# Ledger of designs, part 74: designed miniproteins, single chains, continued (5)

Each design is a single chain, and the fold is of that chain. pLDDT is the mean over its residues in the fold that is shown.

## One batch from the design tools (miniprotein)

Design m18554
Fold by ESMFold2-Fast:
Structure m18554 (fold): chain A 63 residues (1-63)
Amino acid sequence: GPLEKALALANIRYGVKFSREDYEELEEMLEAGASQEEIAEYLVSKGVSEAVAREIARLLLEA
């Protein structure tokens, strides 16, 4: 779906790999109306740098 495509683009552009757990959590966050900041904070907690996390969060919200 759109989320899977956005995460695939993030992997290609930034080299970030997402687990099934990450997919499920991000899908739930997006369905709950999470902000770019909240999504970026989740990604930072998983070891993504702040700048990359913010760009991935933006990409997910635009999908």
Scores: mean pLDDT 82

Design m18555
Fold by ESMFold2-Fast:
Structure m18555 (fold): chain A 88 residues (1-88)
Amino acid sequence: SELEKILEELEKLAKEADEKAKKNSGGVGLLYDQTAALARMAAAIIRQALATHGESPELVAEARKLLALVKKQKEETDKEVKEILKKK
């Protein structure tokens, strides 16, 4: 289903952020840890809503919004890390 694909994308985003966090330490590691936590929190909210209210077009729409927010946060984190690494 579309909802299952959204949940899979959120889990992939979390795993990618975890890998980047492990590669980095200190503040950079923390930024990626926060991104991973946000992705997992979004997935948890979607799963709880699905269990409580069932699948609906409205739930799919809200899940897409949450996925978009997580993707934007990951992009902003990547940009911030790039700027930090430029300063050495």
Scores: mean pLDDT 83

Design m18556
Fold by ESMFold2-Fast:
Structure m18556 (fold): chain A 56 residues (1-56)
Amino acid sequence: SSDERLRKLLEEMGKKLAEWGVSLAKTPEQAEQARADGARIGEDFYRGIEAAIERS
């Protein structure tokens, strides 16, 4: 279940990136985009790690 801990950590990192982006946003539209981008980055990074492990 160490894999689940890694996934949760990356999800939290994505949320923190989203919060940081929102803090820099000048408009509501920028804030919404920052939330979406943060979540996406975390998930994509996790999938990349899984793919790399499967190929090794």
Scores: mean pLDDT 75

Design m18557
Fold by ESMFold2-Fast:
Structure m18557 (fold): chain A 89 residues (1-89)
Amino acid sequence: MEEELQAIRERIEKELPKLIKETHEALKNPEVWEELKEEALASLESTDDPLKKELMEAIIEGDLEKAKELVEEIAKRLKEHLLEELAKA
């Protein structure tokens, strides 16, 4: 169990930076940005997570740099939560 949890932790630490980079590259694609803007407009009023709401607002406003920062912050929170859960197991 402990060895499996350590392998998962190492995988998260290795793969998460790659996923962040791929997400940043996707945000630079105008077609992806327009699709995300439509999704943000549809979901903004029903979103309870403040960081997700702020990300949606940044996308709607066309603020690429703020959207990139919020993606990194959301990913950091997700990583911390996953690592805490693994430490408790």
Scores: mean pLDDT 76

Design m18558
Fold by ESMFold2-Fast:
Structure m18558 (fold): chain A 61 residues (1-61)
Amino acid sequence: SILKRYRSLPKSVIDKVHNEIKKLIDDGDAQAKSLSPKERRALASKTVGDALRKIGDLIDS
C-alpha cells in the first residue's frame, strides 16, 4: 500500500524525495569508503531508514 501511494504521488514530490535520498546516500558513501563491506551494509541500512522517515514526513505535508 505504501509503495502504491508513493508511485501515485506528483512527480515534483517524487523528485524531492529522490534528491533527498541521493544526498543521504552520497554522504553515506563518502563515509563508507574506509569501511569494511559489513560496516558499509550497516551504514546503508541506517541511511535507508532515515530516508523512509523523510519520505513519510514529505507525504504527510
Scores: mean pLDDT 72

Design m18559
Fold by ESMFold2-Fast:
Structure m18559 (fold): chain A 97 residues (1-97)
Amino acid sequence: MRFRIRIRLVLNASLDEVQEKVEELRRVIAELAAETGVELVSDPEVKITELPDGNYLVEVEVEVSGERSQIEEFAARLKEEAQRIFDAAVIEVKELP
């Protein structure tokens, strides 16, 4: 089955620090996919937006293929790692047609 996982992260940090943390998140996504048996359908797509308060909104989208249980484990572990790397993280999991 195919799923889209979207991560929204808010950081109170410099752009350089945001970019470094994004690269760490990309590595973590690849490692967790391998550990959970999930296939990455595409490279993670990243969008960084400066917010009016000076914080950065980081949006990461990744399309994955696997069984629901594998995807749920992947998403749960990814949420834990994202919260370790960033100040706040929201993860949404959507099944694709």
Scores: mean pLDDT 80

Design m18560
Fold by ESMFold2-Fast:
Structure m18560 (fold): chain A 110 residues (1-110)
Amino acid sequence: SKESIEELIEKLEEIKEKLKEALRMAENNEPREKIIEIVEEVIELLEEMKEKAEKEGDKETADMLGYLIDRARYLLKMIEDPNTSREEIIEEIRLLIDEVERLIEYLKKK
């Protein structure tokens, strides 16, 4: 429904702000554990949104959210790996922010 789409957009904007906070933490050389905590919160929110989209029969939105979950989980594994550079973490966070913005734009045009 239109109201469900508006709620999804609001939650994606919240996820985008959390990812921007993770980006600031990464750029400021804050402990990886703090960045992990934010990324885990993002994954939890995305999973809740995907379950709602599936229940509403919006397979297309659910599939797009599934892709974002996979990307966020990949980012989490990168941060947990001490061999991953800070620069690689920053790049992956930026790419994930761009993907979230793309989904927001898609939903706004629906």
Scores: mean pLDDT 89

Design m18561
Fold by ESMFold2-Fast:
Structure m18561 (fold): chain A 62 residues (1-62)
Amino acid sequence: EEAALVAQMRALGATITDGESGVAAGAEINRLANRLAELLSREAGREVSPAEIGERIQALAA
């Protein structure tokens, strides 16, 4: 679940070729990042910090 979200975020980042595609992809990446934060908070039983979310993204990104 978390790994799938991170993989999707990376795939969206790869589609950025100009400013217009960057705006559209950025909005989608932000939505996925918020979803990941919600899942991590539920799993931990507490609200996770942005730093913890970043660490988890890096750990799951292969």
Scores: mean pLDDT 70

Design m18562
Fold by ESMFold2-Fast:
Formats: C-alpha cells, sequence, structure tokens
Structure m18562 (fold): chain A 73 residues (1-73)
C-alpha cells in the first residue's frame, strides 16, 4: 500500500538524517522512496527502499538506528 510505504520510507529517512556517510546516503534513498510512493510509483519506491536498507545495513550506526526505530513502530 502506497501510504504505508511512504510513511515507512519517511520514518527511515528521518531516523538516518542525523548520520553521516552511508547513513546519510541511505536517508536520501528513503526520501526518494517516500516521494515515489506518494506519486503512486510503488515499484520504484520499493526498489529505492531496498537500496536504502542494504546501504544502511552496511553501516553499524545506521543499522542500529533503524532497528531502534522499528521497535518504536
Amino acid sequence: MADQLAQSSQQNAQTLAPLSGKGAEASKLFQQAAQAAKAGDVDKAQELMDQGVRLAESDPQALAALRQAQQQQ
């Protein structure tokens, strides 16, 4: 559902925005995913979200931040 994908991407982007390096780059990908989802392009939003998650998983600080955010919903 586009609204849920937009919300999740927006939350992930906000969670990673204070970080630098790979965390900051993942935040940009999540911002792009949120915009694509809001435009109704679910396929592009999912692709961008997957790229952001993979990039964040390669950074221990970004991974920890995302895991903490998921615990809070």
Scores: mean pLDDT 78

Design m18563
Fold by ESMFold2-Fast:
Structure m18563 (fold): chain A 71 residues (1-71)
Amino acid sequence: PMPTPDQLKHMQDVGTDAAKKSLDDGGSIDEANSDANKAAFRAAPPGTIVTTKVDIKDGKVTVSVSASPKP
């Protein structure tokens, strides 16, 4: 099933925190995205496909999280 808006926000929040921690530890953008995806997936409802993208602009870390039901 699709995440609720509240669940999607929680997934984005945990993903963003994981990405920031990875980057603060000297990780790459790819490592931050991997960590964000793992965190968001753990917070996702069962049967959810999770895609994350990490962007850094002017020192600000942003994470985009999208979710779809398993086909």
Scores: mean pLDDT 79

Design m18564
Fold by ESMFold2-Fast:
Structure m18564 (fold): chain A 94 residues (1-94)
Amino acid sequence: SMLEELLEFLEELIERLEAAESVEEAKEILQEARDTLEKEFPDNPLAQGLAAYLDSVIASLEDPSNSEAQKRATVEATIQLLRREAEELREELE
């Protein structure tokens, strides 16, 4: 059930990020996601690794040396990585 809950969380996160209209909205979604991973999945190594990854993404989105185009590309790369993680979780549940 914990892996199923993590998969549902990832699928909702992907949908929210794809619907985000700005880098700032994507950053807020990622901050909420990181906090949820730490609160709801504190003993899950996959969730801990994902939370650390999201911290690095958030830092990149907050970096003033990165252009808006680079920040948008970072959000797109994050969506692709999350889709891959969700696919791997689905395979473990089958």
Scores: mean pLDDT 86

Design m18565
Fold by ESMFold2-Fast:
Structure m18565 (fold): chain A 97 residues (1-97)
Amino acid sequence: MEELIERVEELLERVRRGEATREELRELGRLLVELVERTHDEALRPQARRGAVLALVEAMRRAGLEDEEIRELLLEFGFEEEDIERALKLLDEAEKK
């Protein structure tokens, strides 16, 4: 668990700096899915999943991925379409200030 969190933090920092590759984005997605699945409290799992989706969308947009490509990758990772669209909408609203 601790090493998984450390790797996620390392990858998120690389994404924030615009240095992440598409392969590293896929690794980040896979690790975030694993982190969500390791959440012991079932009531917290939806919140953790939404947080993971939001972090991935922000990360992928910074890497220059188009929204359609982001949707395809997140669906491949097993995230729900509703959570993906919510994350995209929240980030679009944040771009407006």
Scores: mean pLDDT 72

Design m18566
Fold by ESMFold2-Fast:
Structure m18566 (fold): chain A 65 residues (1-65)
Amino acid sequence: MELAKLAEEYTRKGDAEKGGEAAAKQAGRSLGVEPTEKAIAAGKRGAEQGSSSLAGAGAAVAAAD
């Protein structure tokens, strides 16, 4: 839930890349692992490709698994 809200906030501000990075860090914390450069990079790429921070959040979570 917090990931989706954070992604929505950054999407509204027109900053999908920052939203993707923040979502990746939050996903790492939620999973009890340190956010990796791989997860953060995946979040940023997902946000850019999906034109939304929510897409970035999904990509970051997938990369963390």
Scores: mean pLDDT 60

Design m18567
Fold by ESMFold2-Fast:
Structure m18567 (fold): chain A 94 residues (1-94)
Amino acid sequence: SHMAEVEALKAELERAMAELRALVADPSASDEEIQAAANRVLGLVRELLQHDRSMAPLARRALAELREVAATLSGEVREAVLTGIDILEGFLDG
């Protein structure tokens, strides 16, 4: 059902956010591992919004947390994450 799909995506997003937080807290994690985790969160936010636009508050919360993560990154990895956030914020505001 639509509700079951949205609930599954919400659960996957919360799991992906927890994995991202763990990687950011791990000093041995590479920028590439953090970027991959951030990209998973971005993909799940996109899917959630495609299924249910009422999930916009949850999406905005996840994107705000990704911006905080991006502030700890540098170079091309930071730029890639920020670009992904900007694209999804554009979809939320347009």
Scores: mean pLDDT 85

Design m18568
Fold by ESMFold2-Fast:
Structure m18568 (fold): chain A 54 residues (1-54)
Amino acid sequence: MRYMEVGGHILLPIPEGADVREGERLTDELEKRLGIKIPDHLRGKRVLRVIELP
């Protein structure tokens, strides 16, 4: 499963079929596109990397 790493090793899940790029900013538009909830303290931070975990 794919995760985006944000703000000091916080991992947010990327839904299957969704596209997220490294360096992308956590915005309301991204939240709507992914169908996930972005914690307020992470808003405006950039995706540091996209990782895949078992």
Scores: mean pLDDT 78

Design m18569
Fold by ESMFold2-Fast:
Structure m18569 (fold): chain A 65 residues (1-65)
Amino acid sequence: SSDEKIKKMAEEFEKNREKWNAELKNTTDGKEIVELGVEEGMLAIALGVMNSIKKIEEEKKKKLE
């Protein structure tokens, strides 16, 4: 169920939140994502976006000349 998925995401978020918060704060986009996620209380969405931001940053760095 969606509740179970959210709980799992929340548990993973809690486990890694210190590391992820530090990484996100290094990027302007990451700061906005964390603030929006916390403000709205949409932890699952915040987690998903955090992972998406990381993938995008990795892809951007890979495309740097």
Scores: mean pLDDT 60

Design m18570
Fold by ESMFold2-Fast:
Structure m18570 (fold): chain A 58 residues (1-58)
Amino acid sequence: SSVLKQTRELMRLLAETTDRLLELRRQLQAGKISQEQYDQGVAQILAEHRARVAELLA
């Protein structure tokens, strides 16, 4: 893929990851999930983000 296409895909991925993290934060603040569930969810989202970045840059 072109560098421009990769950049757009990375920016889309960043926006998706940010939205998922914000939703987890809202659920924590609303008392819908525990701190442990929040920490695990953040770790999972960031691990998935890192893996998808690696795929896009392969």
Scores: mean pLDDT 88

Design m18571
Fold by ESMFold2-Fast:
Structure m18571 (fold): chain A 61 residues (1-61)
Amino acid sequence: SLSELPLSVKSIVGNVIHEHRDSSPEEVAREVEKALLDAGVPKEKAQQIAEQVKEILESER
């Protein structure tokens, strides 16, 4: 669940999802990973969060 993430990380994820709402789940996940890496989130954690975002979007669409 994304609810356990720090508020700053959740804000970044939410902004990327909103900005790329018309994109595929895979594209949104890639952009989430990039944004988190740019914000200083470790690569492994950024990848985990991006994978969770992809799974959520695939289940909702």
Scores: mean pLDDT 79

Design m18572
Fold by ESMFold2-Fast:
Structure m18572 (fold): chain A 83 residues (1-83)
Amino acid sequence: MTVVTTVAGSFSEEGKGVTTKVVGNAGASPEAVEAAAKEATAKLSGIAVEDADFEVEVEEVGGSLVATVRSKDTSAKVLPEKA
């Protein structure tokens, strides 16, 4: 089952980076939410996880685990393949 409930991505042209906010279900572990956030950010930016430097902050907001991922070094390729 999906641990992540909501994924909201913001592409910052000013910072040449991608910021992704991932919200985990109440029963999710911080590690699982962090991993999902990194994966989502890599997919949104169109780069390999290994080639990107991700800053991940996980905190509890209103009973949910929220992970904010900021990538400072991305290829800036936002390629929505589908949907």
Scores: mean pLDDT 58

Design m18573
Fold by ESMFold2-Fast:
Structure m18573 (fold): chain A 99 residues (1-99)
Amino acid sequence: SLSREEVAEILLGGFEEMLKARGLYDEDKVARIKEIVERVLKERPDLTPQELSDLLLALTRAYEEGKDEIIDKIEQMIKENPDLPPSEIAKFVDEELEK
């Protein structure tokens, strides 16, 4: 019943609300996360709402750890590997956070 755009809007809204409630909201960094998600929505029409949620969760974890270089690498991975599944991005974030 929900479109992919509606699901993304709900997920991004929840992400912003959560960050504001936790005192972690940074306008420039949140805008960057939104740009990454919007790009994926446009370039990856194959992704399910669940896969979009998995991607946002990976980006959220990188954001919460304050590791801007992980977000940079995620954006680069998406640009260089247009067929990359979100599960590989989540795995990459787990690996980088454990270094």
Scores: mean pLDDT 78

Design m18574
Fold by ESMFold2-Fast:
Structure m18574 (fold): chain A 62 residues (1-62)
Amino acid sequence: MQEFAKVVAETLEKHEVPKETVDAIKRALMANDVEAIKEAARRGLPKEVADELIAKIDEIEK
């Protein structure tokens, strides 16, 4: 989860993200639920940003 937390933090800092989306992603991180992180990204981020974050998460999972 440290790798996921880093990727999430970098993505959120580079893009202006609504507080509700940030909170949803943080909850998923605290739950150690990778699928929930991906779903929160898909629902709350622009498609391009969500796709980038998901691709980075998939790279970590292999």
Scores: mean pLDDT 74

Design m18575
Fold by ESMFold2-Fast:
Structure m18575 (fold): chain A 68 residues (1-68)
Amino acid sequence: MLELTEEQLELIKEATALLTQLSKENIPKGVGLVLRAIGSAVDGALTGDYEAGLEGMRESVEQLKVLQ
């Protein structure tokens, strides 16, 4: 069952906030990174490897931060 941890929810909120601050030219890349973060969370939940899922989310958010 897909259950979001508080840390995963916080990362999704941060990614969404960062996405709204991107220039129009960077929005497609930002959307891709947000989807990748969500995909990592889902994969971690489905495989039971929550640490790998959380790490993938963090990496996607870090890449999104450098697009600012």
Scores: mean pLDDT 74

Design m18576
Fold by ESMFold2-Fast:
Structure m18576 (fold): chain A 82 residues (1-82)
Amino acid sequence: VRAEVEAARPALEAALAARGATLVSLEARETAETVTLVLEYVGADGRRVRAEVVYDAADLSRVLSAALYVDGEKVAEFEYEP
């Protein structure tokens, strides 16, 4: 997963640049149970956006939680309730 995320970085940077946004960071963190993807960028309006998505390590199509922050403020969140 981490290697796949790093391989996708140039395409993501190009897509963000085409929209006037700038990639700040892209991280993947893995445990036995979860894969966490953290994306941070600055939008064309100058706002800093951070998206954190936690996937089930056994099924990467399953999102366990997600949070979106704009200029450090949480504007949206999701948690999977079993």
Scores: mean pLDDT 75

Design m18577
Fold by ESMFold2-Fast:
Structure m18577 (fold): chain A 56 residues (1-56)
Amino acid sequence: TDNIINNYDDHTDTTDIHYNIGIDYINNGDTVTWTTHFGIGGGDGNDGTDWYTTYV
């Protein structure tokens, strides 16, 4: 059984910069996985870097 928690925060300013920060937390009993998404996009796009950390 898995539990998924998602938190996302978006920010757009008047210079066409959009920031997107998301965190995914998955727990399947024995393993906890954290995924962080950080995106910077101009116009209509979101680009980002993903970090993955696994805890036992």
Scores: mean pLDDT 41

Design m18578
Fold by ESMFold2-Fast:
Structure m18578 (fold): chain A 74 residues (1-74)
Amino acid sequence: MTTAKVPATKTALEKDKKVTVKETGPVNEEVDLVAPWDGNLPIGSTIKLEKGETATVSVYDENGNLLDKQTFTA
C-alpha cells in the first residue's frame, strides 16, 4: 500500500473550514479534513492505492457542495 499525494490545484479554502475528501477508483476511501486544503493529504491520512492505480479525489465543503475534483496516480 502507498500513501498518495493529491496534485495541487488553484483551490484554496478558508481557515478552519471543514471539508470531506472522497476518493473513487480502484480503492474507494473517504477522509474528513479541516482547512486549509491545498491538495495535500493531512499528516496521518493515508490513501491505500496499489502503485500504478489511478483514483479521482473529490473535495466537498461542510454543506456538501463540490469544491474541487482531481485525478491522481500512486
Scores: mean pLDDT 54

Design m18579
Fold by ESMFold2-Fast:
Structure m18579 (fold): chain A 68 residues (1-68)
Amino acid sequence: DEQELIDQVEFYTGKKANNLEEALKLLEEKLKEVERILQTLSGVSRMVGEAELKKLKELIEKVKEKLK
């Protein structure tokens, strides 16, 4: 469901995408931001950030699959 993917993208990025192409762009931008922030984090905060990173990568793959 395209709408479910857009809603998940909004949850993780804080921005509502108008379509799947915009959703992919927002996810890739957020992925870079989270990767940068993870370099400054330790302990529980790093574990939470690593879980978020994994979820962002999963969403990127799902959006790419839908764009085929």
Scores: mean pLDDT 81

Design m18580
Fold by ESMFold2-Fast:
Structure m18580 (fold): chain A 80 residues (1-80)
Amino acid sequence: STVEEARRTLDEERPDLPQEEKDLLLKAIEAYLAKDEEALKKYVTELVRLHGERLGLSEEETEEVIERTIKLLLEELKKA
């Protein structure tokens, strides 16, 4: 499956990423392929919060990244 291929690619190309972030990214990819906007928003929000915490972003900066990322992904879903 496309999700299994994405998992293999992440493990090979990005072994540096925490497993929790990889798992959330794969769930977001699955939601994107299923065109499940609610699941996509949920997993992207969780992923960006974890990533922001690890990078030391403020709560305000993290919320801005979440809003912009979700907007971009939803616009791309409408084109697919």
Scores: mean pLDDT 81

Design m18581
Fold by ESMFold2-Fast:
Structure m18581 (fold): chain A 89 residues (1-89)
Amino acid sequence: LEERRKELLERLRRLLERLRDLAPPEVLALLERALAVAEKLEDEALLARLEEALAALEAALTSPEEQDPAPPLAALAEAVAEAEAHLAK
């Protein structure tokens, strides 16, 4: 689990750095929230959901310019909200 969490954190940091001057503030804030929950998350199922949502977002952003990132961004926001709720318990 620790290796998967480290990989997720590295991927999130790379994406945040890549998008910092290109993405709207709302997207950057979502990625920072994802980093914060991923650092504390020990739940394997929630970690897997974050990994899946991030992979979909990465795929949309590395595809041809016409790919719509809105669905993977919504999926990531949902996964982050669930992880935040889990950590608040």
Scores: mean pLDDT 76

Design m18582
Fold by ESMFold2-Fast:
Formats: sequence, C-alpha cells, structure tokens
Structure m18582 (fold): chain A 80 residues (1-80)
Amino acid sequence: SKLDELVRELAQELWRKAQELVDKGYTLEEIEAALREHADRLLQEFAEKYGLTPEEVEELRQLADSILRVILTKIREQLA
C-alpha cells in the first residue's frame, strides 16, 4: 500500500539522518531532538505531497513514533 511505501521511506530517511549525526559526533540527546524535528517535517511534507487524510496522517504519526523508538534504541547501543 502507499502507507507501507511511506513507512519504508520514513524509516530509511530517519536512519540515514541518525547515522549522519552519529558520524558528526552529536550526543544521543541532540540526535533524538534532531530526529523528532526531521520526522515532523517529513510527516508534513508527506501529508501535503500525497494528500493524506487526517486518519492516514495519525496512523503515519504513530508509526513514525515507533520507528524513532527503534532507531534511538539502536543508536544508544551503538554509542555505548
């Protein structure tokens, strides 16, 4: 589905951004803040670009939160 494609794109973009910030020596707290801001921007862009319904935006937001939790857990382990 289109939602599955957007979830994959969101996950790939957030992971790529996370690795960039790790490579630049940012702290976990700075990475978390930057990724949350980046996720919010991506959600707004996807909603506008693809004409998402409020229901689809809410579903994608919940999935974005889950993706961020997984990424931040992996980054925390990587930085330990």
Scores: mean pLDDT 86

Design m18583
Fold by ESMFold2-Fast:
Structure m18583 (fold): chain A 65 residues (1-65)
Amino acid sequence: MEAVSAAVGLALRLSEETGAPVIVEVEGDTLIVRGKFPTEELAKKAEEMARELGKRLGLKVEVIE
């Protein structure tokens, strides 16, 4: 299944929701979200959104600040 377009969509949504630049990559079986979030609440929101997508795609999720 193509995860790349879903990753691009997640990056756009996370940037809009958090106001921070976010990079989303797919490496093997892992969805990687990289961004510097201004608050812990926004970081948690990014992690929750990434984990929801990862669950639907069958991918592991890694969130890096």
Scores: mean pLDDT 76

Design m18584
Fold by ESMFold2-Fast:
Structure m18584 (fold): chain A 78 residues (1-78)
Amino acid sequence: LKELLEKRIADMKKAGMTDEEIQEFLDTLAEALGVSKEELLEMVENPEKLTPSQRADLISLLDPGFDGFKRASKVLQE
């Protein structure tokens, strides 16, 4: 999970996203999971604390194909 998040952030930086836009992405991801940004980061570092359902949701949200980032997806499709 940590590797997936780090790869996603690296891909966003390569697409020209600012640190502020990356923080907005993390806030959006946390809101979608119903947790705080701090809780999201703890979940990524300690995936064994997740229920199977929470783990599946987090993996799906970190997938490059996730449509929740539609406004950013046009920038990332290049």
Scores: mean pLDDT 68

Design m18585
Fold by ESMFold2-Fast:
Structure m18585 (fold): chain A 80 residues (1-80)
Amino acid sequence: VWREALERMAEVLREAGIPEGAEEVLRTGEEMGRVHSPLEAVEAAAEVGSDLALERLDPERAAEVNRRIQEIVEEARRRL
């Protein structure tokens, strides 16, 4: 379910020390999911999460967070 993907991405950002990023991911996904497809909502939330990780984390840690986000997106794409 697309909301499960949003929660998993939010948890990745919380674990990375960006709880405000988790809130932005959930907000973006929920707003997009009301108007656009579930996959579009997940992809939009992932873009916000990846951008925040790149902005706020060291490059190595940002790359790890982005890798985990992309795994969640690919799993959601297979299920949606």
Scores: mean pLDDT 82

Design m18586
Fold by ESMFold2-Fast:
Structure m18586 (fold): chain A 110 residues (1-110)
Amino acid sequence: SREEAIRRALEHVERAERALREGDVEAARRHLERAREHARRIDSVAGRAALLALEAALLALEQGDVEMALEALEVAREALEAARESGREAVLRGVGLAIRAIGLQLDLTM
């Protein structure tokens, strides 16, 4: 279900954040990959925003930028929470989070 996908993605985002705070980059990368698998099943604007943010976090870790990875994880968490909501306000929040995630990816690739 959508709710199950959101719950599982959030669990892995929280574990990735904890791993990064403990200096375990390999564990963080593993949890990010699992969060992406679950987020791919969320068919919404907010779900797409979460995917973009998780991809930004993985790219940041590839470059050794733990601070940027943590910022991207926060965007992913907000997007996953927005995916639990419905209606116009939830869609607008999802769009805003997608724009922020794209900005993080551009900062990492340009």
Scores: mean pLDDT 88

Design m18587
Fold by ESMFold2-Fast:
Structure m18587 (fold): chain A 98 residues (1-98)
Amino acid sequence: MKTKVDIKVSAPDTPKGKAAVEAIKEVADKYNSTGKFDITITVTKTDSNDVDIEISVDGEVIEKGGITLFPDDTEEEAYKKAKEVVEPLLKKAEEKIK
């Protein structure tokens, strides 16, 4: 039976913010491909340089994380940072979902 998971992402509408969101979507797609999860991603635009990630199961926030996008970061570095944060968060979410 597939577990419904909602990922809420808050990110700036910049090339670096978009790269971070793409990284999060790729990791979510990988988890969806396992057949265990039905992950929906909602992206909200923010005026900050922060990317906030909230993972919810059945309406309850079970994991929360984020990254700060620095002026010296490239799009590739933003992508890498987002992957490095979201992968452990989804793994912890999987461990909490028995």
Scores: mean pLDDT 82

Design m18588
Fold by ESMFold2-Fast:
Structure m18588 (fold): chain A 100 residues (1-100)
Amino acid sequence: SSTEKKLEELIEEMKRLVEEIRASTDPAEVERLARELLRIMEEIGEILRNNKVDKDFADKAMDEIQKIALEVILHPLMSEELKEEVVRIMRELKEIYDKN
C-alpha cells in the first residue's frame, strides 16, 4: 500500500541517520541528527494514528524502529535529554501500534 511504502521510506531514512550518528565524533552533529530522527519518529506516529496498517507489516516496522532507537540511546555522545525523548517517543509509538 502507499501507506506501507511511505513508512518503509521513513524507516530507511532513520537507518541513514543512524549510520551518520555512528560515524560522528561531534556532539553537536549527533544532537542535530538525533533531533531529525525524532522528527521522523513523530511523523511515523502520525501515519500510524491516521491509517490502519497490516499487522505483520506493523510488527516488522516496530521491531526495526526499536532496534534503531536502541542504537541511538546507546551512543556515547547522546545527551541524557535526547535519550529521554527517544524513550518517550518509542513509548508513544508502542501505544499507537497496540491500538491499531
Scores: mean pLDDT 86

Design m18589
Fold by ESMFold2-Fast:
Structure m18589 (fold): chain A 94 residues (1-94)
Amino acid sequence: MANPEVLKKALEQLREDIERVREAMEKVGAVPRSIEETYELVKKVFSDEEAKRIAMDVARLEVFLENYDKWKEMAPELKEEIDELVAEARELLG
């Protein structure tokens, strides 16, 4: 759990999540306030399978935003990367 390489891979996955959510929000023209709202908004433009994937991407980002301080404590060397992802996720989700 306190392995920096595992956390680095998690951060790479979160970057992919941010890119997918950003593209989806730009296409929909709205910023979601919840996982449920994300699903309903993207469902209007994407297939049900893609909408569920995007909602899961938002769910992962919300979990990250709730726990990023713990991740910085576990891997201080990744602090700058974590802070950058937090800023991007907050800008994206509001």
Scores: mean pLDDT 77

